Designed miniproteins, single chains, continued (4). Designs and how they scored, part 90

Each design is a single chain, and the fold is of that chain. pLDDT is the mean over its residues in the fold that is shown.

## One batch from the design tools (miniprotein)

Design m15322
Fold by ESMFold2-Fast:
Structure m15322 (fold): chain A 65 residues (1-65)
Amino acid sequence: KYEEDAKLARETSEELFRKGPESVESYAAGNIMKVGAWVSEKLPEFKKKSEEEREREKKLEEELE
């Protein structure tokens, strides 16, 4: 399921970041091929959410000033 794949990818990413950038590079290179199809399907959705969140946060930050 996409939900399971998304959760697994996020948890894996967080775990790698916690271990440090040392592991992120190697893991990303290896795992990117495995999650390629999953990422391709989720790309449009993730881009929309990520950009909206960033813009929303940026606007709020500017308005707060």
Scores: mean pLDDT 61

Design m15323
Fold by ESMFold2-Fast:
Structure m15323 (fold): chain A 56 residues (1-56)
Amino acid sequence: ALELAIEAAKELDKLKEEGKISQEELDKYKRELEHLAFAGDEEGVRRLAEEVKKKA
């Protein structure tokens, strides 16, 4: 879970640098990722990571 959250955060930063997502989208995804990780929702973290990869 934590490793997937870290990878998803890195992908989000890359997507922002490439102009594929806005700053507002980056902030929203990072907040959701932190919330899921804090709750221990491993499946939620995985699903969010997959959504991020689809935008890559």
Scores: mean pLDDT 76

Design m15324
Fold by ESMFold2-Fast:
Structure m15324 (fold): chain A 69 residues (1-69)
Amino acid sequence: IPGVDEGVAEIQIGVARLLARKGDLEAALELAIDAGERYGSKRAYAEAARIAREAGDEELAEELEERAE
């Protein structure tokens, strides 16, 4: 079914957002990047870039933003 991988990626993005809200930015970043890598989710890379910026890693955020395109 088209979009199934994106649906699974969105679940991982949701968990990453929850971890970020708890202050576990490193774990949140790992999950968001993993969703991007496993499912090719541009949205997951965009969320990972946002979390990287929140963690103060501007260089990583820019790299992830390129992958989100």
Scores: mean pLDDT 79

Design m15325
Fold by ESMFold2-Fast:
Structure m15325 (fold): chain A 70 residues (1-70)
Amino acid sequence: MEEYVKKFEELAKKAVESDEETAKKLLKEAGRYASEAIKLGAGEEVRKAAEETGSKEAIDMVDAALAMYG
């Protein structure tokens, strides 16, 4: 659980610093970890991690996953 949240945060933060094409690929991988963490009950932790990255794209992705699995 914690490992998935941390991997999500790492990938989302890296996406913010990357070009558009690379950011899209990194956010897709981050979304996979976010979905798994949410399914395991860590939805609040993943949402907070997304907020801490400052990325609107990461926040929107987590909000979509929470609506589907949360």
Scores: mean pLDDT 80

Design m15326
Fold by ESMFold2-Fast:
Structure m15326 (fold): chain A 110 residues (1-110)
Amino acid sequence: MEKVKEAEKLFKESDEYLRNFQIDKAKELTDKALELYKEVDPNHPDVLAYEAFRKVQEGKYEEAIELAKKALEIDPNHPGALSVLALAYRKLGKEEEADELFKKAIEITK
């Protein structure tokens, strides 16, 4: 669907702004990309992983864990979901669990 391609383009543009330390603009574009994806497939693993990441940014770590785990139920090897889950565990002081998840995200082959 065309909106998925628009969301992917916005994520790429957001990455470019982030590399230039324009964090507010990067956030604006990622938020817009997420809303476009939610219109097409609100339960897509990419949407759930990004929503989990936003919950981490908001300090809502338990909600982030729930969303990231839901993404992993759909795609057990989703590197974004594994990384967000690891980040949320780290924020809660669960360093050992976080390190195991980061290792899994790095070791994922296809």
Scores: mean pLDDT 75

Design m15327
Fold by ESMFold2-Fast:
Structure m15327 (fold): chain A 76 residues (1-76)
Amino acid sequence: SNAELAERLRREAEEAVARARELLAAGKISEEDLARAEAAAAGALVAAEKLAAGEPLEEAVEAGRRKEAELLAAIA
């Protein structure tokens, strides 16, 4: 279901950011790499929220992509 997909996306996004923060602390990635990982996770979280609210999958994914693009533009 979309609700189950939303929960998976949220959990995977949170886990990805946690891993990226650990890698930065270990000196294995840059602050820019962390910011890109956080942008991707923020996009996934927007998609998850919209899926949980009952929005169509295509619209939820598109909203997530827009959020990621906005944050990536701020890094450049």
Scores: mean pLDDT 87

Design m15328
Fold by ESMFold2-Fast:
Structure m15328 (fold): chain A 58 residues (1-58)
Amino acid sequence: ARVTVTYENADMGKIAAEIEKLGGKVLKSHPSEPVLEVEVPAEEIDKLKAIPGVKSVE
């Protein structure tokens, strides 16, 4: 599933590494905004929300 991840008080690289551990990949990053567009297996979305620093997943 393709989702938008908003994070805060966290390093983008750390968030991306956790997404990759879930079998996902970063499709687009925004250097000026704490937002990543990612593709992950739908069953892993709940785990994505549990990553430290992730504020929301849409």
Scores: mean pLDDT 77

Design m15330
Fold by ESMFold2-Fast:
Structure m15330 (fold): chain A 85 residues (1-85)
Amino acid sequence: MDDVQNSVNFLISTGDNFVNDTISRIANSDPVTGQRYLSAGRRTLDALRRGGDSLGSQGSQDLQDTIQRSVDDNQDRLDSVGRSL
């Protein structure tokens, strides 16, 4: 369980840092490059969601809920930036 908790914490932190980086790159890029970063970010977030689902299956419901909220928040952030492009 501790290994699952640590993996979940690492996944969430990695996702947050990646999305922050992606948003920064979009903000500092031309619209065409920004759209490519957004598309890459969405694909990476989908991969992180699948990883989170796999890790969560070994954890508590609270861990599953934490993973889901983190991924949903990051998806909303990317969607918000995408609407501004």
Scores: mean pLDDT 78

Design m15331
Fold by ESMFold2-Fast:
Parts: structure tokens; sequence; C-alpha cells
Structure m15331 (fold): chain A 96 residues (1-96)
């Protein structure tokens, strides 16, 4: 249960980072909305199941890299990579 609580906190931080990046113009609003949607879907699907810690860490690190990147193309790519990891986790949860 503590693992699930930690996963929820990390997903909440992912949502906050995506919103902040959109406000700063670092990511398209559409991509930020997709990341927020996927993170909320992961929270709902994982309420009784722990998430993959490697994938969760990778998604969070890509989002941090996107926020701190000075290159808009690198930032957008990092956000796309984070969205891809979140989408994969959501698909795995739906099959479980």
Amino acid sequence: KKEIEDDKKLLDNIIKLARQAAELGRVSPELADEIIKLANEAKELSKDVPLDPIKMTAAALHLVAAVVSEDPEEAEQAFRDAAGILKEMVEELKKA
C-alpha cells in the first residue's frame, strides 16, 4: 500500500510538471493535456496495484529533462518520450 501511495505522489508531481511546462511554453498544451490524462488514468487503474518503478522513474526523469532543457525540440521530444512511457504503463494496467 505504501508503494501505491508513493506512485500516486509521483503521478501528481508528473501532472504538476506538465502543467508548469505548458504555462512556460515548453510543451504544447495538447501534449501536456495528454500527459495529464495518462497520469490520471494510471492513478485510477493502479489504486490497488503498484506501478513499474523503473518506468515511473524514467517518465519522471524525462519530464524533468524537458522542463530544464534550453532547446525547444529537445524539450518536446522529452515530453513525447514521457507520454509514451505513461501510455505503455496504462496499456499494461488495462491488461492486468
Scores: mean pLDDT 77

Design m15332
Fold by ESMFold2-Fast:
Structure m15332 (fold): chain A 82 residues (1-82)
Amino acid sequence: SLKEKFEQISARFTEEMKKAKSEEERRELLERLLVELTGDPRLAELLRRLRELYEAGDLEGARELEEELLAWLEPFVEQIRA
């Protein structure tokens, strides 16, 4: 069950977050959580590109990529609710 997988991953993520000592470590854990929840390694690549766009000051490109990420996550979130 996708719900059961989410609950297991979420519990593990919560435990790891309590052990995290920096914002960098917490960001890496969040990126890993999203990849595990979707099972799609492209999501990790998109998250890295989003960070690079913000660092470069490309706010328009960053916004477009955020919209793409939200579109990818929406079907997954709906599956968990079902």
Scores: mean pLDDT 66

Design m15333
Fold by ESMFold2-Fast:
Structure m15333 (fold): chain A 64 residues (1-64)
Amino acid sequence: TLVRGLAYWAEKQGREEAAKHFREAYEALQKGDLETFRKHLDEALALMDPQAAADVRRAYEAEL
């Protein structure tokens, strides 16, 4: 899934806070908890530049 890849990417870049939020979003998604998923996704995206955040949101709008 996209959010799992983003967690791995953020961890490799040393962005520990973003990586934690992407991991929590992935776990929530696996449990079907869409509210927790969206909360952690938004928190992680707030740590990215606005253009990258918009691209990720667009990808998930098509799936959820």
Scores: mean pLDDT 76

Design m15334
Fold by ESMFold2-Fast:
Order: sequence, then C-alpha cells, then structure tokens
Structure m15334 (fold): chain A 64 residues (1-64)
Amino acid sequence: SEEEKRRRKEAEIERRAEELRRNPSLRQTVKQTMDEQVALYASSFTPDQKEQLRRMEEILELAG
C-alpha cells in the first residue's frame, strides 16, 4: 500500500540520520559534499539529482 511504502521510506531516512548522529565527522563531510554540489548546481543537476539532494537535506536535518 501507499502507507507501507511511505513507512519504509521514513524508516530508511531515520536509519541514515541515526548513522550520521553517531558519526559527527561523517555528518560534516556529507554536508560539505552536498554544499559543494549545490555550488556547482546551476544547470547540471537533473530532476532526479535534485530530489536526491532534497532527500539528503532531510536526512541531515533529522541528524541534527
């Protein structure tokens, strides 16, 4: 069901966020990489890549 798909997605995001919470150095590296990619953003990102960036931002926000 749609609800089950959403729950699995949310569980995956939370799991990744927890991993970053346990490793602040990794969290910082991921954020720096994302910021670098955004700086190069211009016309180079596809819609799928932009969606992946939004997903990573969500994970980083949950990681605190």
Scores: mean pLDDT 78

Design m15335
Fold by ESMFold2-Fast:
Structure m15335 (fold): chain A 59 residues (1-59)
Amino acid sequence: SLIEDAERGIAQAEKALAEGDYAAAVAAAWHSRQLAEKAGDRELAERARELLERAIAGS
């Protein structure tokens, strides 16, 4: 589902951030935000947005 795919992408973004892979974290967080927005899950979309901002700040 879109929600499950967004959750997996959030987990991938968190892992990439922990590893210092900011490019991978940006890609995963951006994709997860798009999926969460399409699913109408505002909480997941906000979590993905926060991860995206952190990844961009680290790049």
Scores: mean pLDDT 86

Design m15336
Fold by ESMFold2-Fast:
Structure m15336 (fold): chain A 114 residues (1-114)
Amino acid sequence: MVKNLKGALASVFLGEPLTREKLLAIGKWIEENNGRVLPTFDPEAPLLGLAVYYFEKGEYDKAIEYAEQALKIRPSVFAYVILGKVYEKKGDLEKAREWFEKALELDPNNPEAK
């Protein structure tokens, strides 16, 4: 089945685990719908979605801003991983390591944060 925004949003509303693909779909939907507030089961999911979307676009400073806003709502493996990847792309390997270590504290088996 083709991954689509409707399926990703339905999964989030049903409380299914968040994935990078679902977060990207959420962020893309918010941008395409002029920043409309999207009610989600997980209150941090819209901000994480925007962080993933801007990371994929190479807008790393915006990705940091949205990921940090998501962390103010709830600690999240995805927020820590996004921050780690952003700092890695910016060449700040020490900060990248710090964020990946925080992700591993929440999920020791996370393949993105090894």
Scores: mean pLDDT 68

Design m15337
Fold by ESMFold2-Fast:
Structure m15337 (fold): chain A 79 residues (1-79)
Amino acid sequence: MKGKLISDKAAVVELDPSEVKLGDPVELIVNGKTYKGRIAGLGDNEVVIQFDEPLPKEPFKGKLILNGKEYDIELEPVT
């Protein structure tokens, strides 16, 4: 799954919005650290996730946990 950081605490990821609800809890695991967040917006074939803390500023790979499913994710920061 591909995504882009739209701020230091928010990302857009390619995901069917019909499979999620606003406010759904999200966990992102990067290098053993867990970042907690929630679904904050729904778009056409994409969702916006708002995180509780700033994400890494470098491009990274991680695991996204959403509604009991794990997704391999790549996130590109806004430079």
Scores: mean pLDDT 79

Design m15339
Fold by ESMFold2-Fast:
Structure m15339 (fold): chain A 55 residues (1-55)
Amino acid sequence: SLQELIEQEERARRLLREERERRLAQGDVFSANLFSIAEGATELVIERMREKLEK
């Protein structure tokens, strides 16, 4: 279902955030920024799916 896909994407977003924090702790700012961008893309996908579920 669409709700299950949303939950999966929310899990993916959390994993990306955790990896971003890990990279920042290692001083790898470049990789951390890439994971931040990926997290933002996942958030946009979640938003679009929630809009379709509500409509």
Scores: mean pLDDT 82

Design m15340
Fold by ESMFold2-Fast:
Structure m15340 (fold): chain A 64 residues (1-64)
Amino acid sequence: RAAQIAALRAQMAQTTDPATIRAIQSRIDYIRNPVWTDDQLRAAGFTVGQEATQGGPPGVDATA
């Protein structure tokens, strides 16, 4: 928990890509308080109604 948040913050500090920073920040928020809106989940790069798989399979983006 606290160690996971610290590790994610360290990764955020080493990252320049704003999209990645936003995703890490959202993961930290989710670990601290897993009460999110659909918009927050989508903004973080998660699929609403489905857990985001870290790394994800290549080209598995479903249009439906």
Scores: mean pLDDT 61

Design m15341
Fold by ESMFold2-Fast:
Structure m15341 (fold): chain A 59 residues (1-59)
Amino acid sequence: GEEAAKKAEEAAKGEGAEGGPLRDGALSAVQHAKEGNEELAKKDAEGAVALARSLGIEP
């Protein structure tokens, strides 16, 4: 939830997370969190984490 969304947001702003889908997922999670849509924010953050692991990156 919040922990995953926060980590994804920080990764998107860091140099190691400029992989398009990772950045987009993190930004989407932040937007949904601001809207109060916790379920979508969590889903977007987890999707970004899963994609990072699929690419061999430890999130």
Scores: mean pLDDT 63

Design m15342
Fold by ESMFold2-Fast:
Structure m15342 (fold): chain A 98 residues (1-98)
Amino acid sequence: DSSALAEGAATAEKNKEAVKEAMRLAQEGIDLSEASKEVKQKVVSLLVAAQILASVGDLKAAAELIREAKRLLEEAGALSEEARRKFEEAIRLLEEAA
């Protein structure tokens, strides 16, 4: 009981740190993007959904939603090289923690 609980808690803390950093990087990517208010609202909604999925341990689904946010910004012509790097790092952190 005690050993398995301690290991689970340590994994949960590492996942929380990875999720927090990934969400911060994705938000910075949105902030760096020259998108319309409507497009930014859509990508923020995807980020919120990704955060909810990550909070229940679905880091893979969270990473997929961050990829979709990046794709929407790229399709809008709003994704700078810096913003692209921020999203790619966020996705990598979520996938490596999954």
Scores: mean pLDDT 79

Design m15343
Fold by ESMFold2-Fast:
Structure m15343 (fold): chain A 92 residues (1-92)
Amino acid sequence: GHYEGGYAAGYAGAKAAAEAAPKGEGEEAAERGGEATLEGGREMGAAGYEGGKGLYEGGREGGREYGAGGGEEARRAGGLGAAEGGGKAGPP
């Protein structure tokens, strides 16, 4: 589902960002997370909220597990996407 897709992308993004911070591969992880959120947001309904929420929560969990510092960037990006795309900026 959209939530599971967003969660997996957020978690993987946070993990990849923490591990790739010295290598500059964080953009690839950010793209995966953004794509999951974008797909949910395209419907402008509950799917957008679910995708963004998943991305945010997955990013938080991955960031906590794999290195807070680098993972926090992915978590923040996911949180902003959720707030602006489907979780806050208007009705789901």
Scores: mean pLDDT 53

Design m15344
Fold by ESMFold2-Fast:
Structure m15344 (fold): chain A 84 residues (1-84)
Amino acid sequence: EEEKKELEEFIERLKARIKELEEEIKKLKEEIKKLEEELAKTTDPEKKEEIEKKIKELELEIEELEGIRALLEAFIGYTKDLLS
């Protein structure tokens, strides 16, 4: 039953990592919202392009983090199945 305890502790560490990823994703989404508000008020074409590029970069970061989150959630599901 030591192996079961080690797997349970591992699952808890993965859950903590998922929570960390969720907080980071939330932060990035808030940054995008602020940039979209700035973009709506911007009339300078060069500044507008700079903001649009930054939004796109943040969107790609969110996609990467969401991908990692999905993999971790799938792994937790798999390890929980092993504990059943």
Scores: mean pLDDT 85

Design m15345
Fold by ESMFold2-Fast:
Structure m15345 (fold): chain A 99 residues (1-99)
Amino acid sequence: SMERELEIEILEALARMAYSIQKTYNSKDASAAVKALEALLKLEPNNAEAWKMLGEAYLLAGEYEKAIEAYEKALELDPNNEEAKKNLEEAKKKLEELK
């Protein structure tokens, strides 16, 4: 529907903005990015880019298990995404360092 398409467009814009702010300031507060991305992913569960951004938001927040889950979903949808592969390895390495 037109309303759903508009909602997706708004959530994509909000997610990109919140993600960009978090990344620019190296912030461990992922709350805005996660909230926007989770809302977007409820409407577009096959959006590989949104799953990758969610993984990056969690990685910056130190939420390594959640970052791994998000990157694995991104790679299930887009297996050739080299950035997601690299970030998945980083998240796994960080999680191992906590053991």
Scores: mean pLDDT 86

Design m15346
Fold by ESMFold2-Fast:
Structure m15346 (fold): chain A 68 residues (1-68)
Amino acid sequence: SAAEEEEVRRKAAALTAVGVALSMGMTPLSAEGEVVSPTVGRGTVETDEGTLVTTHDGKTGQITVTLE
């Protein structure tokens, strides 16, 4: 439904916004708290559309969110 698509978009946007806010110094982690890359902070979040991978680049401070 269109309403469900809007809600999924809001969740993705909110997660991205949180990721950007955390660029101040915190590395996002998966729900299980696993960090797959010690040099570059990386977390995974399961969503209805798939697995969101959040990566924090320690050199540039950039946070990127990709879907699987």
Scores: mean pLDDT 56

Design m15347
Fold by ESMFold2-Fast:
Structure m15347 (fold): chain A 118 residues (1-118)
Amino acid sequence: LEAGYRALMAGDFEAAVKAFEAALAKDPNNAEALHNLGLAYYQLGDYKKAAEYFEKAAELSKDPAERGVNLQLAGEAYYKAGDYKKAAELYRKAAEAYAAAGDEEAAAWAREKAEEAA
């Protein structure tokens, strides 16, 4: 993980991907490595892979607020990939997670983004 963070901070997103993939090879349920792989692929412009990793991170998130953030980022990545239907679906799920966390502002924002994507 630390080598991956150094690579992300240096803007070396390919090295970041390699480091976080190595972390996942040791622990496939490492939500932090999944989230950071999503960030690295997003910066590389591979929005579909970014979205898939953010979705996996959301599935492992026990905290509704963390789940909401990962679902929101997955929605943003699918939107960038041109998959507006999937983006709308993920934004709606993010709104549900934010509402469960008690964050009504984030929930309202995510609902509006879902309508814009649809």
Scores: mean pLDDT 86

Design m15348
Fold by ESMFold2-Fast:
Structure m15348 (fold): chain A 58 residues (1-58)
Amino acid sequence: SIKEKLDKLREELQKENEEKYKELQKKRPLSDDEADEFTTKLAQEANEKVTEKKKELE
């Protein structure tokens, strides 16, 4: 179903974003502001991808 495909995409994007954040932190420590900006950008990108996919499937 469309819902299952969107739920899987959300889960994949969340895992990818968590990995990107961990990789960045391993390179150097982030300030709270830098961490917030980075995670906010990733969340926005993920939401846009989910919205695009929803439009394609509907």
Scores: mean pLDDT 79

Design m15349
Fold by ESMFold2-Fast:
Structure m15349 (fold): chain A 66 residues (1-66)
Amino acid sequence: SEFQELREKLKELEKVDPEAGKKIEEIERELLSQYLAGKISPEEATERFAEKAKELIEELEKKGII
């Protein structure tokens, strides 16, 4: 699935750039916190994560890191 492909790219990214790994963890933590507080739905959390992850991947691809 598209989400699985995105997740695999993020895993490879963490190995190349530790700062990217920290940013991913921060995004996940923030979205999980909002979900557990009842502020966003699981669907909204998934969509927001995908958007932010794609932005990070695009930034790093433009820099030639991945």
Scores: mean pLDDT 74

Design m15350
Fold by ESMFold2-Fast:
Structure m15350 (fold): chain A 67 residues (1-67)
Amino acid sequence: MLSAEELLARLDAALAALRAAGADEAAAEVEALRAAFEALAPQLSPEERARFIEMVTASVDALLAAA
């Protein structure tokens, strides 16, 4: 499981890679996930936050694999 800090670093790296590849739609999706995480994570229980981190990580990995 990634920490919140590790997830944000992974999202920033994914955004840079997707933008460099010209995958603008996938990059926009990662930006939306990052913004949602920053907005929602402080409002979530520890269990909900852990599940959210897992879900965001899986979504980003799928976007990178598809690009």
Scores: mean pLDDT 80

Design m15351
Fold by ESMFold2-Fast:
Structure m15351 (fold): chain A 59 residues (1-59)
Amino acid sequence: MSLREKLLKLIGEILDIIGDILDLEGDTSPEALAKLEELKKELEKKKAELDEIAAKLKK
């Protein structure tokens, strides 16, 4: 799989996570807060991976 294909896949995954976060925004239930924290951690992980791939593509 090319770096470009992996980059596009990660962008899609990041957008899905952002959508899930926005859907949970304003819900203060313990379940929603726990899920929101999990999604934020996944988002940071995916963003770091995206930045690494983007740096390789800009060479």
Scores: mean pLDDT 79

Design m15352
Fold by ESMFold2-Fast:
Structure m15352 (fold): chain A 88 residues (1-88)
Amino acid sequence: PVDRKEILLDTLEFAKEGLERAKELVKNSPLSPKVKEMLLKMYDEEIQEIDQMIKEIEEKVPSAEEFEKKVKESVKKRDEQLEKIKNE
């Protein structure tokens, strides 16, 4: 049986790596400088939130409900940031 803490940490590390790759794609894209800045800031904020979740999990493993709530809050924040970027 795999430790639940390790699964959560591996999942967050994988998500963080995905965001770093997304940042590289944005940097090399033909998007306007303003749109690039907004997207990079959004990804940096998501990475910071993931780092905070990793730190919290290291101290105390959350319940499934607590983790799901954190993920939903992160997704909502991302959706709001993307909506702002689309209106530029």
Scores: mean pLDDT 80

Design m15353
Fold by ESMFold2-Fast:
Structure m15353 (fold): chain A 65 residues (1-65)
Amino acid sequence: LPELSADGRTALDNALRAYELALERGMPPEQARQAGLTQLDGEAAVLGLSPEEVELVRRAFEEAL
């Protein structure tokens, strides 16, 4: 996988945490995945990640599941 920036790594870590928290709350895996993706999209917008970097983070998130 291409190396992520520090901001990209932060977005990935927070997306994975949102996924795990959703699972702990009893959400089905598909809904937990959507929670993680929603967190990723929001954080990417706040951090000002490029579209290319958002794609890399999203791919890394999906591959980590």
Scores: mean pLDDT 82

Design m15354
Fold by ESMFold2-Fast:
Structure m15354 (fold): chain A 77 residues (1-77)
Amino acid sequence: MEEIEELEKRVEELEERLRTEELSEEEGKELIKEAEEVIKRALEIMKKAETLEEILRAIAVALRAIGVILDVELKLK
């Protein structure tokens, strides 16, 4: 559970960084890479999950990270 809580915190920090007005292409690429790592970790949690709650939390984190990637791509136009 400590791992999924850390992942939830990481995605929240990425969502917070997206609210900056002056997101450069370099910063955007960094956020995408961090979001991709969050997705990868969420998938690992899903494979090891013993409860439906853990699976659902991992799915939610992965979806939020995908949202970060999409928002970065839209913002860097």
Scores: mean pLDDT 80

Design m15355
Fold by ESMFold2-Fast:
Structure m15355 (fold): chain A 69 residues (1-69)
Amino acid sequence: SEAEEARKKGEEAFKNGDYEKAAFYWTQSAGLYAAEGDFEGMRESLRNAAEAYRKAGKTAQADGFEAAA
């Protein structure tokens, strides 16, 4: 699915240390999982995006994503 593709792109970016890119892809995967009716996948992707934003030094964005999950 498109959500799984976005999730994998986020994982790849995170492994490469591209935390801002990882947060971007995981944010997209969360929206795609929601569109597919997979709210568990959405919440996991939101938590992953929060972690990536925190690694990128974007604390306010990380806090927002944690609250949304």
Scores: mean pLDDT 85

Design m15356
Fold by ESMFold2-Fast:
Structure m15356 (fold): chain A 98 residues (1-98)
Amino acid sequence: SYYEEMRELLEKMRERLEELEREARELEERYPELKEEIEELRALLEAAREALEELEEAIRERAPEKELTLRFTAAALELAGLEFAVERARRRAKRLEE
């Protein structure tokens, strides 16, 4: 069903968030001098968590398909932004090793 498909997508997004959280923690532990990048990652991680929680609530409440699509899109955009920020922080960290 549509709600089962949404639950499967939510699960996949949660797994991706967990991967990004691990990468962010490694960057914080290895490169504490990247203060601005670390602060950005913390803010984006919180935003991604909140977006996924809002999506989960909409699925649980069996919200209309349009609302689910909007919350799913918001969560996907937050994850994409976080991925971009993690990659930027990784590139900055590599420059510090030069």
Scores: mean pLDDT 87

Design m15357
Fold by ESMFold2-Fast:
Structure m15357 (fold): chain A 64 residues (1-64)
Amino acid sequence: MKEEAIEALERMRELARELGDEELAEQIDKWLKEVKESEDEEKMREIVRRAERLTLRAYLAAHA
């Protein structure tokens, strides 16, 4: 799970940068650090879900 969470967050960070959402990219960088330092699987799942929602929002805003 932890490696999958890191990979997902790294991909979302790259997408945020491509979309020009630097604030989201910075937030995902903070979450990446938190996930790398955490052993709490529930916390990691919650972080990934939040990142997914924000990344989808940024994607939709860029294509509006």
Scores: mean pLDDT 81

Design m15358
Fold by ESMFold2-Fast:
Structure m15358 (fold): chain A 52 residues (1-52)
Amino acid sequence: SKEEYRKRVLRLVGERIRAIGDYLDTGDEEAYKKRLAEIDEEMKKLEEEEKE
């Protein structure tokens, strides 16, 4: 549903913020980029699911 989509989007935004925080703490650029790519892929799947 649209409401579930919004909640999942919000969660992924939070995951992006956490990824940035982890990068600032560790300086692990490779891990940071990999995690962002995974989050972007998940977001893409949610967008496709909602558009149907």
Scores: mean pLDDT 81

